# Ledger of designs, part 107: designed miniproteins, single chains, continued (5)

Each design is a single chain, and the fold is of that chain. pLDDT is the mean over its residues in the fold that is shown.

## One batch from the design tools (miniprotein)

Design m19711
Fold by ESMFold2-Fast:
Structure m19711 (fold): chain A 94 residues (1-94)
Amino acid sequence: SQEEVLAEINERIAELAKEVERLAREALSLQDTDPERALALLEEAIRKVEELKEEIERIIKQNNMSPRDARMALGSLEGLLQLLRRELARFRAE
């Protein structure tokens, strides 16, 4: 059902959010000692969000999901991207 597909999407987004938080925390811990690795971790987090966004866009198309459900799922990922890009910009400014 579309409800089951949406639940699976939300679970994958929640797991990605935990992984992104882990990568961001590791990056923050390395900011002063290994800034190149810290930058690479933030860039990896951004890539993971972009990859899941592309996959979710395919799932949305394949399952004829409602525009409302599609916007909600993609909005969550856009929020993560905006937060990560802000952190990346802050890191590069320091």
Scores: mean pLDDT 84

Design m19712
Fold by ESMFold2-Fast:
Structure m19712 (fold): chain A 76 residues (1-76)
Amino acid sequence: TKEAKAQATLEELAKKFPGLFPESVLARGPEAAARHLRQLLVANGVPEEEAERLEKLILEGRGEEALKLLQEILSR
């Protein structure tokens, strides 16, 4: 399902970047966690369009693209 793919993508990202996903946010599911990440990135100067794109990639279960984009953002 779409939710299962989103959850798998979230788990992969949380494993690679545990500091970006508090346990309380992960417990709320992939939509809440993806929204939290978007808000966190925007608050730290990432363009809203790019943070929103990452949220969409996570929710669509596009794990490889989500991981690459997040790694690129964090390498700046």
Scores: mean pLDDT 82

Design m19713
Fold by ESMFold2-Fast:
Structure m19713 (fold): chain A 91 residues (1-91)
Amino acid sequence: MEIELEVYDRSGKVLYKGSFSTVEDAKKGLEEALKKAKEKGDIASIRIVTSDSADVSQELLDYTVELLKKYGYKVRFAATVLREAFVLVEP
């Protein structure tokens, strides 16, 4: 399994990029990514790509949305397409 995580600011600048081999490691990486990204600037979007099933993408999407809410972000849009998950954050 391969999971890629990218976090972007409103200018499209990459705030964080990581690669993981398990769902558990990806969830830990998401927590680290949000902490690091928050220090660098406003999070605008998150993209997650998996080499596995759509169920893995959905699980990571749901976790990302809940984690963003926990850190005080308001989610504008969240969706999965095949093996990809996308989250857009409100200004």
Scores: mean pLDDT 79

Design m19714
Fold by ESMFold2-Fast:
Structure m19714 (fold): chain A 79 residues (1-79)
Amino acid sequence: MNRERAGEALGTASNSVHPMGLLRAALNSAQAAKDQKLVDAAVKGLESSKASPDRRLSPEARRYVEEVLRSLGFTPTYL
């Protein structure tokens, strides 16, 4: 349930004008599930945001994502 919803939310977020809300929800689900697939989807969403300079993550959002990835044992290289 959470995996399917988080995956779809992150996919939508990567194409959204304001992906931050959906990305946050997806990251929370990924952390709770400790699911590498969800984490990979979250990273993919960040890559999409980074590709568009008009839609970069704020310093707060970047710090939040770094903390989530670190807690899951991943290196936040894409931030």
Scores: mean pLDDT 52

Design m19715
Fold by ESMFold2-Fast:
Structure m19715 (fold): chain A 89 residues (1-89)
Amino acid sequence: SELKQKNLELIEEIKRKLEEAGVYEFLPTLERLKELVEKEEDEEVLEKVNKELEELKELVDEFVENPSPSRYTALALRLIGILLDVELA
């Protein structure tokens, strides 16, 4: 699936942005999400995850530009929400 590949590429981009910002604590969760996306065959789930990953990328960009506890919490909660959506699908 092209959508699956786009999701995997987006996860790798998010990981790179966080690593460059010195934020390593979310990397194990992103690796778990990557494993789940690689196994996912439902295109509707993949489409939902793609939208959520695009939103996560925006939150990461906002956090990197203007770090704050509230922005950190927002990206952490979004990442957990995405993980839950894939695991419960």
Scores: mean pLDDT 87

Design m19716
Fold by ESMFold2-Fast:
Structure m19716 (fold): chain A 86 residues (1-86)
Amino acid sequence: EDEAFLKKMEEEVEEPLRLVEEAKEIPDRKQQLELLDRAEALAQEMAEKFRKLYELSKDPLAKEFAEKAEEALAIVEKERERLLNS
């Protein structure tokens, strides 16, 4: 149960970065922006969720996943800004 939960959390945290890489492969700028919007929403949701979990549990894994989600959010924001300003 715990291993399945950790794997699911890891997959959820990595999903925004997967969407960013997928967006880079798409030639249509509008579709790229739509994928980045989705990645941003997911990264923000995950960062908030895991930060809240850390506040309640003080589990260092929750903090680690929150930090990974925050990093993903920063990467999404940077890629979106690059795309909009190019």
Scores: mean pLDDT 79

Design m19717
Fold by ESMFold2-Fast:
Structure m19717 (fold): chain A 85 residues (1-85)
Amino acid sequence: MEELKKFIEEQLEKIENDPSVSEAEKELARWVGEQLLKQYELHKEKKEEELDEHLEVEIDGDRVEVRVKSFKDGEVDASVTISDV
């Protein structure tokens, strides 16, 4: 399961290295990644929930959608989309 943390960190690195991503998007991506890692530690105690759905996170009134394929296979494809509210 530590592979999940590694995948999240790698996804964040790809976002930071992406020239199309703005600084604001990078900050939100980092924040979302940290939230996902916190949720992962909480779910570590309760491993009954499957994460095969899209995750929605709200940041200070801004709606941020994070698409996570699955933690089951250890493959996490997280895309951060910022939507104005």
Scores: mean pLDDT 59

Design m19718
Fold by ESMFold2-Fast:
Structure m19718 (fold): chain A 65 residues (1-65)
Amino acid sequence: SETAKTQQRMENILTLAESTGDTKLAEVVRDAMKNGLSAEEVAQKIEEVATDPALRQAVLTLLNS
């Protein structure tokens, strides 16, 4: 169930990235899902590619839900 919750969070973030047209964020999330990265590791990568504070905050909220 924990793995399923993490997968759902990643899928929600991917949907958000695709909806906003943020291809860099979408690539980071897909790469994280393929490599089994933790929420903390994904948050770090997002901080490196997401320059929009609102999008960054939304993604971090989804990772911690």
Scores: mean pLDDT 74

Design m19719
Fold by ESMFold2-Fast:
Structure m19719 (fold): chain A 74 residues (1-74)
Amino acid sequence: MNSEIAQKLIKEGEDLYKKGKYEEAVEKYREALTYASGRLAAQALINMGKALDALGRTEEALRYIQKAIELLRE
């Protein structure tokens, strides 16, 4: 159940990102993280980092991408 909710929220964030709605995409990925663990959490963090970088928030983007890499190494 929670993983299905996380996947749906990640998909909604991806659709918003494709439309250039980067701030809205970040909010969807943050919401997904409340339901996600493991690989899904890493995916949401990477996608959030990409959206933050598109907004010029590069330092925040790098922090979230690093968190995703750490999760994938566990």
Scores: mean pLDDT 86

Design m19720
Fold by ESMFold2-Fast:
Structure m19720 (fold): chain A 94 residues (1-94)
Amino acid sequence: MKINITLTSTGTFTDNQINLSRDARGLIISSAQQGLDDGLSPSQIGTIMQNSAQSYLSNNNITADITTTIDGNTITITITTNGNTDTLTLTIIP
């Protein structure tokens, strides 16, 4: 299987917040790829992505709201801090 990943950010981020978000996205993508390699469903991959994001934020003492939505083969993770939003969209291609 293949994955297509798109990233969007809205709001006003500091350079530090951009760097932390970038590193979190790397971990989320790696977790999603592992789940895909293990033959997991989009729902299971979404759970792994959310858990990876939450673990990263907790380990770095970052307070954020994380939401995960699944629409067929598309998984969207939204991370919101102080009105700023990072959105990671992953589409699984069969």
Scores: mean pLDDT 73

Design m19721
Fold by ESMFold2-Fast:
Structure m19721 (fold): chain A 76 residues (1-76)
Amino acid sequence: MREQIEALRKEINDALDRVNAIIGQDVSYNQALDILATDTSLSDAQRAQIQAELDRAQAALDELMQLLGMDQSLIE
């Protein structure tokens, strides 16, 4: 259990670190989604990389929430 939680948290953090490196600033997951949707200065390659990393973070987060027994209706 704990090792699985730590592995998933590392995956989320590593993905967000890669997103932050592309954007050039520290952002939350939701801020990264907003930047991806609104920032017209990003190249197609940068958008694809950010989206791929956010998809990895989301998949790891979904698995983490399942392990913790969290109801998605409580997450905003």
Scores: mean pLDDT 75

Design m19722
Fold by ESMFold2-Fast:
Formats: structure tokens, C-alpha cells, sequence
Structure m19722 (fold): chain A 86 residues (1-86)
């Protein structure tokens, strides 16, 4: 239940607020699903961080340094949400 709510919330964030392309949303959601399924493994976290930083640079024109920081913050918040889920 709680993990499904996290997944749904992230999907809405990427589509409705960030306005990323359907292809990038699909790729990022697959990585989010892997991250949740692994209970926040370091390898899944790095894959998600890297892909999000790339999407921010290519679609929104965010400078690499800021994209990396934003992606790291996003993964950190997702890890906290996952750890706080009953």
C-alpha cells in the first residue's frame, strides 16, 4: 500500500509538475520501481540519480552541477519516504 502510494506520487510529480516527456517518465518510473523493490539499494539509487540528472539537463536545460544536486536531493527524499513507510 505505502510503496504503491510513493510510486503514484512520483509519477504525478514527473508528469504533472516536472513536465518530462513520456519516454523519460517511463524510464524514470522503471528505475523508481527498481529502487522501491530493492528497498533503496545503493545501486538502484545511483541509477535513478544519474537518469534524473540526465533528464533535467536534456529536457529542462538545467546546468550539470544543479541537475546532479537536484537529482541527489530527490533520491534522498524518496529514500526517507520509503524508510518511513509502514
Amino acid sequence: AGKEEIRAGVRRLLTEQARLSPADVARLMALVDAFIASNGSPSAAEALRSALAEALQTELGVPPELAERAAQRFVGELLKALASTP
Scores: mean pLDDT 81

Design m19723
Fold by ESMFold2-Fast:
Structure m19723 (fold): chain A 78 residues (1-78)
Amino acid sequence: MEEAIKLLKEIAELLKDVDPGFARSVEEIRKALEEGDIERALNLAKQLSRVLKYRAEQGDETAAKALPLVEKVIELLE
């Protein structure tokens, strides 16, 4: 859990200057984890990973860097 929260902070820092919606998504995942709602956090993280994958495929280097960190969060929650 604590490692997942640290990764979410790193993801938020990477994405802060790209899209305010990404910062909000990361905050919602973090809040779900802190509240113990692992299912909600996992579902939100999977949605974010899908969006980041599409952005990375379109040449967004920041999304490409954030994607493996979000995937690691998903792995830690499963």
Scores: mean pLDDT 81

Design m19724
Fold by ESMFold2-Fast:
Structure m19724 (fold): chain A 60 residues (1-60)
Amino acid sequence: MEEVALYAQQATPVERRGILAALQALLSGKTREEAINAAVQAGVDEETARRIVDLVEKDL
């Protein structure tokens, strides 16, 4: 939780939406790939989405 919170404070609005989308997907029991896809749908690129999902999974 702390690493995601610190990243979110420095993140752009689009990256923050990506973090929220990835977190919601993982908490809903979705797969890692679904979480990455949710972040991409929020407007972040795939590489950024993968980093966001890795960060969120670390905090869970």
Scores: mean pLDDT 75

Design m19725
Fold by ESMFold2-Fast:
Structure m19725 (fold): chain A 89 residues (1-89)
Amino acid sequence: MEAELRAQRERIERELPVLIEETKAALEDPAVWAELKEEAEASRASTSDPLKRRIIDAIIAGDLEAAKRGIEELARRLREAALAQLAAA
């Protein structure tokens, strides 16, 4: 059990930073950005989370740097939540 939880923590700590950097780099691709803007516009009204809403608004506005900052903040929140869940298990 302890070894399994430790392995999950190590995977999150190893893989999440790479995924974040890859996501931020992908936003610099105009085709990826266009698809994300369409998804952002479609999901805007149904998104209640303030941080996710700020990311959506940045994408719709074409603010690449604000979108990247929002993704970094969301990633930090997701990492903390995932590690807390593993600590509680």
Scores: mean pLDDT 78

Design m19726
Fold by ESMFold2-Fast:
Structure m19726 (fold): chain A 100 residues (1-100)
Amino acid sequence: SSLQELLVMVLGSEFQSLIDEMKKAGVPEEEIEKLKKEFQELLAEAEATARTLDDAQVREMLARLLEISKETKELLDKGVEPKEAAEKFLEKVRELIREA
């Protein structure tokens, strides 16, 4: 469904913004690659989970993801280190998938 594609696209876009912020902050490439690997595994789980949900459930999952994104941006605006913000984002996405 187009909603499942939107969910995957939003997840990828939000995490790419965090990668860009980590690179600007000088986070070592090895650490960024470890977080990318964790994200790729979560992205696959999110896609698989979304395929089992109806459109209303995918919309609810997307709304919760947008709140996680907003909270992550607020952490960055407060001066939280980009790597810590990325790790918290991944933990919130894991919770979102588990609760779906």
Scores: mean pLDDT 88

Design m19727
Fold by ESMFold2-Fast:
Structure m19727 (fold): chain A 92 residues (1-92)
Amino acid sequence: MREIVERTLEEIARLLDLELLEEAPSLEELKKKAEELAKKGINRFEDVVELYFQALQYELLKALEEEGMDEEEVREAARRLLEVVRRALARQ
């Protein structure tokens, strides 16, 4: 299960030209990044996309550990997410 999530996140990071974090970001790290972007005035789409991707990493890895998602649900979610990202990129 965790390997499926990690590989999906790696593929999304590659498609978006973002770096995959070695560990899931903490809630405090996400909050700090959001506050930093707010202070700078969110003028760059790339910064918002990076923050969203890190929040997605946090939620998916947390769900695996705390909410007991099964392997089938993880695989289906991963496939849908990759399709959404690929579709978004194909229109730009």
Scores: mean pLDDT 66

Design m19728
Fold by ESMFold2-Fast:
Structure m19728 (fold): chain A 91 residues (1-91)
Amino acid sequence: AMLAGGAVGVAPDGTAIGVGVSGAPGEAGNVKFRVDGEEVEAEGATATVAADGSTTASGRVTANGITYEVKASASGTAFSSWGGSLTLTPI
């Protein structure tokens, strides 16, 4: 069964950075990053989906010339809602 989770954070300049994770429990997850709603490529993107539907993701995303280290976690089940937390660290 597919599980999904996600989180959104807002950078100091008002840019919205989102992450979505989907995958089967116990497998490596599929992860997608978004900047202001548009899908972007993230450097070093990784994601994990646990047996209980909790998800973790990390990657580096560049928005408006600033690179952010993104770390996110969410609790989820199959077709779960956005209940996650996300941290943005400028590098």
Scores: mean pLDDT 71

Design m19729
Fold by ESMFold2-Fast:
Structure m19729 (fold): chain A 58 residues (1-58)
Amino acid sequence: MEEVEKAKEEALAAAERIGARAWAERQVDEILASHKDDPEKALEELRNLTAMLETLGA
């Protein structure tokens, strides 16, 4: 759970840098809802979201 919370914070911070925080909050909620019983998969999806947002902001 700790790792998932940190990944969530990183994704939201990356989204905030490009003005997409509200959109990213919805994406984070969707990822967590889709993988509620698989925290490892949720973590992977959150890290992928962060990488995508960082690429868009570069």
Scores: mean pLDDT 80

Design m19730
Fold by ESMFold2-Fast:
Structure m19730 (fold): chain A 83 residues (1-83)
Amino acid sequence: ARVDELVRALVALPNPPEEIRLGDTSEGARRAARIIAEHFGLDPTGEVNEELVAAIKELQAALGLPTDGVIDARTMVALERRV
């Protein structure tokens, strides 16, 4: 499933970011942003822009999580539990 593949890609990063939020420019956030953008058909610029945040909120809604637009440790744990 789309969500299960995205979760595995995110948690398999060598240094997964603890939080992904609007404006993040860390190496881990950039890699995670690229994976999410590619999965939703967005431009993989490595920038956590408003379009990527909207995609994150859609992902959170699909998983039954609060739609705050932030992928933090709790969101990642919830994603892993869905797999």
Scores: mean pLDDT 66

Design m19731
Fold by ESMFold2-Fast:
Structure m19731 (fold): chain A 80 residues (1-80)
Amino acid sequence: ALELAERGLEAARAGNAEEAVRLLGEAAARAETLGAGAAAGVGALAGAVGLAVGDPEAGARLAAKGAEKAIEAARRGEMP
């Protein structure tokens, strides 16, 4: 999950917006299976990258999903 998020960030730095969004979406989906904290972290990163590559709507959607998972993690005492 985090490795896919890192690859997405690298793709964004290289100017490959399409690949960056695809990898971050996949990372977010996989992080959801690893727990709320991981999903929150990947979601926040995806939001930031989405803004940077000019797709703020996709980034915002992934960030919102991550925020929901962060609240869930905090409720269970898994605070970042």
Scores: mean pLDDT 62

Design m19732
Fold by ESMFold2-Fast:
Structure m19732 (fold): chain A 89 residues (1-89)
Amino acid sequence: MEELERRIREAREQVEAELEQAKKLIEENPEELVEQAEESWETLNPLAKKFAEALKEGVEKAKKALEEYARALLEEFEKRLREEARARE
């Protein structure tokens, strides 16, 4: 139990750190991110495409889309870890 909670906490902290770094990049170089997103649109998953579209609409919308995406990824990761822990019991 303790190791599971530690792994979930570490993953959450890492996702939050990456999210903050991404927000700073959006604030500093929004135009570069729009160009990169447009070039990669056909290879992006549905959530990444939604983020790329938000980038074109503005920095604040991009930050919100990124936060929503990070939350969804973290929830799925946490669910998978908890399911794996139950299977090992």
Scores: mean pLDDT 67

Design m19733
Fold by ESMFold2-Fast:
Structure m19733 (fold): chain A 93 residues (1-93)
Amino acid sequence: SENEEKIKKIVSAVDLLLRIEALNTTDPELQKALLRLSDEIHEVALKGLKEGKTVEEIKKDIYAVLDRFAAEHPEFAPLVEKIKETIDKILKE
């Protein structure tokens, strides 16, 4: 479905952004945190699709994960904002 395609595109774009940031960090624990965030977003998105959630409900669940991550790692607040802008752009397509 169009909704499933958009959610898969979001997951792929978010994974790419987080992997690029992980490659640019020298802190192994921050690198692990970024990769873990990617896995968590993937799982939340796929679970939402499996449960028949709407795109807006899945977006809300992803944003909750991103907001928690930004609160735990304020240095990544600009990255989280960029990820949210990327998600919004995909959803407007």
Scores: mean pLDDT 89

Design m19734
Fold by ESMFold2-Fast:
Structure m19734 (fold): chain A 85 residues (1-85)
Amino acid sequence: SEMEREKRELSERLADVAARFVVLKKQGKLTEEQEKEFLELLKKAREAVKNKDLESAREYIDKLEELVGPADEKEKEEARKLAEE
């Protein structure tokens, strides 16, 4: 369904911004304020996806992507390696 496709898209985008956050945090490129804002928006985005509030989820994910940018393939691989340590 269209809703299931959108939910999958938003879940993938959430995974991408989370990967970017992990890399930026490890590189010391985030302020404490940026880290707190990211974590609060991430929590809200995850809750919105879970509740099938795709409009709110998209808004929160857009804000997350503005804060840290989407992860590229290298950043996704780096985040995966850090999780395996």
Scores: mean pLDDT 79

Design m19735
Fold by ESMFold2-Fast:
Structure m19735 (fold): chain A 69 residues (1-69)
Amino acid sequence: MSRELLLAFAQGDVEAWKKLIELTPEEELHTLLGPVQAYAPEELYKAIEEVLKSDNASREKLLEAIEAV
């Protein structure tokens, strides 16, 4: 992962987070909890964390959550 991409995540760049979610396999979406908690602004990571901790976590729900922020 490039330094520029990590900086975009830390700045709350919704498009950078969307691309990461789109590239992550559906069954591996839970692995996004680490990067989200480490790099995302509070409002964005709370939205994503809520979806990832639900029993019905999906790429569609994650994309909807970050678009609502």
Scores: mean pLDDT 75

Design m19736
Fold by ESMFold2-Fast:
Structure m19736 (fold): chain A 67 residues (1-67)
Amino acid sequence: SLESEELALERARQLFAQGRLEEALADATKLVESSTDPAIRAEALRLAAQAAEALGRHDLAAKLRSE
């Protein structure tokens, strides 16, 4: 449900804030792939790109930012 996706996105944001970058990237990427809601997808893409950049995965971050 949308509510479940909003909670999953908030959990991914908390992981990012805690420096749990690989988990944040994995959870955000899963939301990008599974969600059909454009607001959830946009925020998940943004978070995934930020987590990828922080992990030094610059090519992945650039790809995510271009979507």
Scores: mean pLDDT 86

Design m19737
Fold by ESMFold2-Fast:
Structure m19737 (fold): chain A 72 residues (1-72)
Amino acid sequence: MLVRVPPELKAEVAQRSANAALEAGATEVIVRQADADTLEVEIVAPNEEQLEEAKRRVEEVLRRAREEAERR
């Protein structure tokens, strides 16, 4: 999954995404920088249901990170 993230939020988003995916049932989460403003999040889960849940949790982390970046 490719995720557009401002440079200032990359470390926070990477850590929160990994934690959220693991809590959702992922067995492994790999986060790497694909571009200056883009992270690649690779999620490994035992089955598709757990993979979808992990992805949903990561998407929620991204939503919150964007809201935090836009707040004063």
Scores: mean pLDDT 74

Design m19738
Fold by ESMFold2-Fast:
Structure m19738 (fold): chain A 63 residues (1-63)
Amino acid sequence: MTKTVTVTLPDNGDPSKVVTATATLEEIDGKWTITVEVDPSASKGAQENAKALAIDQARALAV
């Protein structure tokens, strides 16, 4: 089974822009695996924040 979480946050360098991160939660061999993709055009700080939030929300779906 596959579950997906998408989060959108303001960019650290420009609050008029947003960064989107998508976390995909997939069950492989009875274990939950999380894969995260983030908008590469955003600042590195915004990418890390969005990625962390997406992973955290995806972990909540694994229970």
Scores: mean pLDDT 77

Design m19739
Fold by ESMFold2-Fast:
Structure m19739 (fold): chain A 59 residues (1-59)
Amino acid sequence: DDVTIQNNVDLRTRNAVRMHSNQSGVDAAVNGIRDDGYDVQGDQTRRLADTRRLLDLLS
C-alpha cells in the first residue's frame, strides 16, 4: 500500500523536525499525523465505496 509507505516516511520526517525544534506543538502534530495515517486510509476506502455506489446507481 503506497499510501501507508508514504505516511510512514512522512511520520519519520516530521519526527526529525520535532527533535530539532523541540516543541510540544510539533510533538502533538506528529501524534496527530500518526492517528490520521489510519484515518486517511479509511477515508480513501470510504471514497472508493461512495464512488462505486454512485456508479452502481447510474448503471
Scores: mean pLDDT 56

Design m19740
Fold by ESMFold2-Fast:
Parts: C-alpha cells; sequence; structure tokens
Structure m19740 (fold): chain A 64 residues (1-64)
C-alpha cells in the first residue's frame, strides 16, 4: 500500500519525502545532484518541494 511506498523513501521517518532524502539516497549510488533533482521532480507532481503521504494517496486514487 501507500505506507510501503512512503516508507521506502522516508528514510528518516519524518512523514514526508524531501528532496534532501532523495539526494542522500541517490548519492549512495554516486548519482549527481541533478539526477537526484530530476527524480524528485518526477515524484513531486505539484512542485511544492516535498512529497507527502496525502499526495501519494491522491495520485494513486486518481489512477484507480
Amino acid sequence: GIDKVFKHFDVDGDGVITREEIEKMMASFSASVEQAQAFFDTLDVDGDGVVTKEELEKVMKEAA
């Protein structure tokens, strides 16, 4: 469910997925900041700089 997807990216458990968390994750693969930002932009559909559980739920409800 949404909780499993969110938990995969919410590595510090703050209840949101930030660009910094994506950058940190991507850095473990030696990815550039630009690559991490592009990946985050794909997830951040409303452009507010963070992906919340509610945003993920809304996207999944629209797809279902």
Scores: mean pLDDT 63

Design m19741
Fold by ESMFold2-Fast:
Order: sequence, then C-alpha cells, then structure tokens
Structure m19741 (fold): chain A 69 residues (1-69)
Amino acid sequence: NKKKVEDLAKKYEKLVEEASRLAGDGDVDGARRLLEEAEKIGKEIKKLASTLPKEVQNELKSKFPGVKI
C-alpha cells in the first residue's frame, strides 16, 4: 500500500502546484476546483498512511514534506 500512498502524494502535489498557478493567473474558480480535488486525495492519503508502520510513514513524510501524511 506504500506505493499507492506515494502515487496519491505525487498527484496531490501536482494539483496544489497547478491550483497555485491558476490562482496567480486569475482563474479563481479553476484553482478552487483543483484544491477541492487535492483535499479529497489528502484525506485518502491520511487514511491509507495511518495503516502503514510508523517507519514507513516517517519515510513518506520526509519524501513528500508538502503533503499531510
């Protein structure tokens, strides 16, 4: 399940980066939509990560510091 958390974390980071870009370009509605999708993915990441050993959780946190794991 570690790989699934990594895949979701990468998707989360891409959505947050794109949302930030859209907000900077004045596309507030587009940014909001992407942030809502990121929030749903973040919730799934937290749920899946909580089932992993503490050592694996710490590894994922260091690898994806911008993601709430």
Scores: mean pLDDT 81

Design m19742
Fold by ESMFold2-Fast:
Structure m19742 (fold): chain A 72 residues (1-72)
Amino acid sequence: SSQDLLDQAKQKIDQSNKLIKQGDFDSAFKQLQDADKLIKQAKKQGADPKQVFDMDTQVGVTQLKGGVSRLK
């Protein structure tokens, strides 16, 4: 279901945040890429636009946080 896809995406965002704290940015960004794919699939299946927007925002914020933390 679209909700199952959003739940999986949230788990990947969660995992990405943990990996960023550990300094594993490559693995973190892979998790975010997978989360983005799941969110897009949920959107195609008619997921609630508000939930899709909120999840897209969480991915974007986490990507920015990881990018800033990785600056050399």
Scores: mean pLDDT 85

Design m19743
Fold by ESMFold2-Fast:
Structure m19743 (fold): chain A 58 residues (1-58)
Amino acid sequence: LEEEAAKLGVPADILVLSVKDALEAGASAEQVAESISESTGVPLEEARRAVEAALEAA
């Protein structure tokens, strides 16, 4: 989680809260990963790992 958040340039707790908020708003985990990839320029595979790590921490 901390490693994945650091690659995105955000604190780990902010990553967890952002993913949780997006899912509660009706976004799928895949849509959240796509949004992160588009916003940060991180490859989609890295964004998927970040979302997975955030879900395990939440």
Scores: mean pLDDT 77

Design m19744
Fold by ESMFold2-Fast:
Structure m19744 (fold): chain A 65 residues (1-65)
Amino acid sequence: MKAVKINSGTGTYTDDTSGTVVELKAGDVIPAEEVEVLSETEARLKVGDHTGTLTLNSGTFEVVE
């Protein structure tokens, strides 16, 4: 199972299916089945039947397995 780890900064994760928005900070880990890196600040995540978009306002993230 993959995950996105927030190394620094702040951002948001939006569940595109439910419309739920979660604020992200350094040290947060978002588990996902699939991760598509769209840019240095943006990634698309798949969690079960849901998809979501991670957007950083500042800092960096990494994909971990």
Scores: mean pLDDT 82

Design m19745
Fold by ESMFold2-Fast:
Structure m19745 (fold): chain A 63 residues (1-63)
Amino acid sequence: LPSPLEAAELLEEQARRLEKEGAPLSLVGFLLDSASFAYMSAGDYEKARELSERADELFKKAS
């Protein structure tokens, strides 16, 4: 398995790409939430919080 930081960076990049391609907000939110958890596991709590807040915003818009 990749390191938590590597996993977080890959998930964030995938979320960014899918958002540009017009993917559903719920899918982008899910990837950002997953990246947030990976950043938290890597000890980057500030980045984790930022992405979690962004994911919550997207989930609210998708509802």
Scores: mean pLDDT 82

Design m19746
Fold by ESMFold2-Fast:
Structure m19746 (fold): chain A 81 residues (1-81)
Amino acid sequence: SALEKARETLERGKKLAEEGKKRYEEAKAAGADGVTVAAAALLYIGGVAELLVAEKLAEKLGDEELAAEARKAIEEHGAKL
């Protein structure tokens, strides 16, 4: 269903944002090249984009609880780089 897809998008967004941030911090700490650092940043940006999509989908579907969960995830992850 559309709600299942919105939930999957939210879960994927959370995972990608968290993984991207961790990879970014690890790459910076290790003195990795700019390409490696940029790749981690792009993974994080992709995760945040998925969270924004999940919020929009939840709002369109009228799932206020899912929309609130997506907004909380954006607040927790959206300012990390």
Scores: mean pLDDT 83

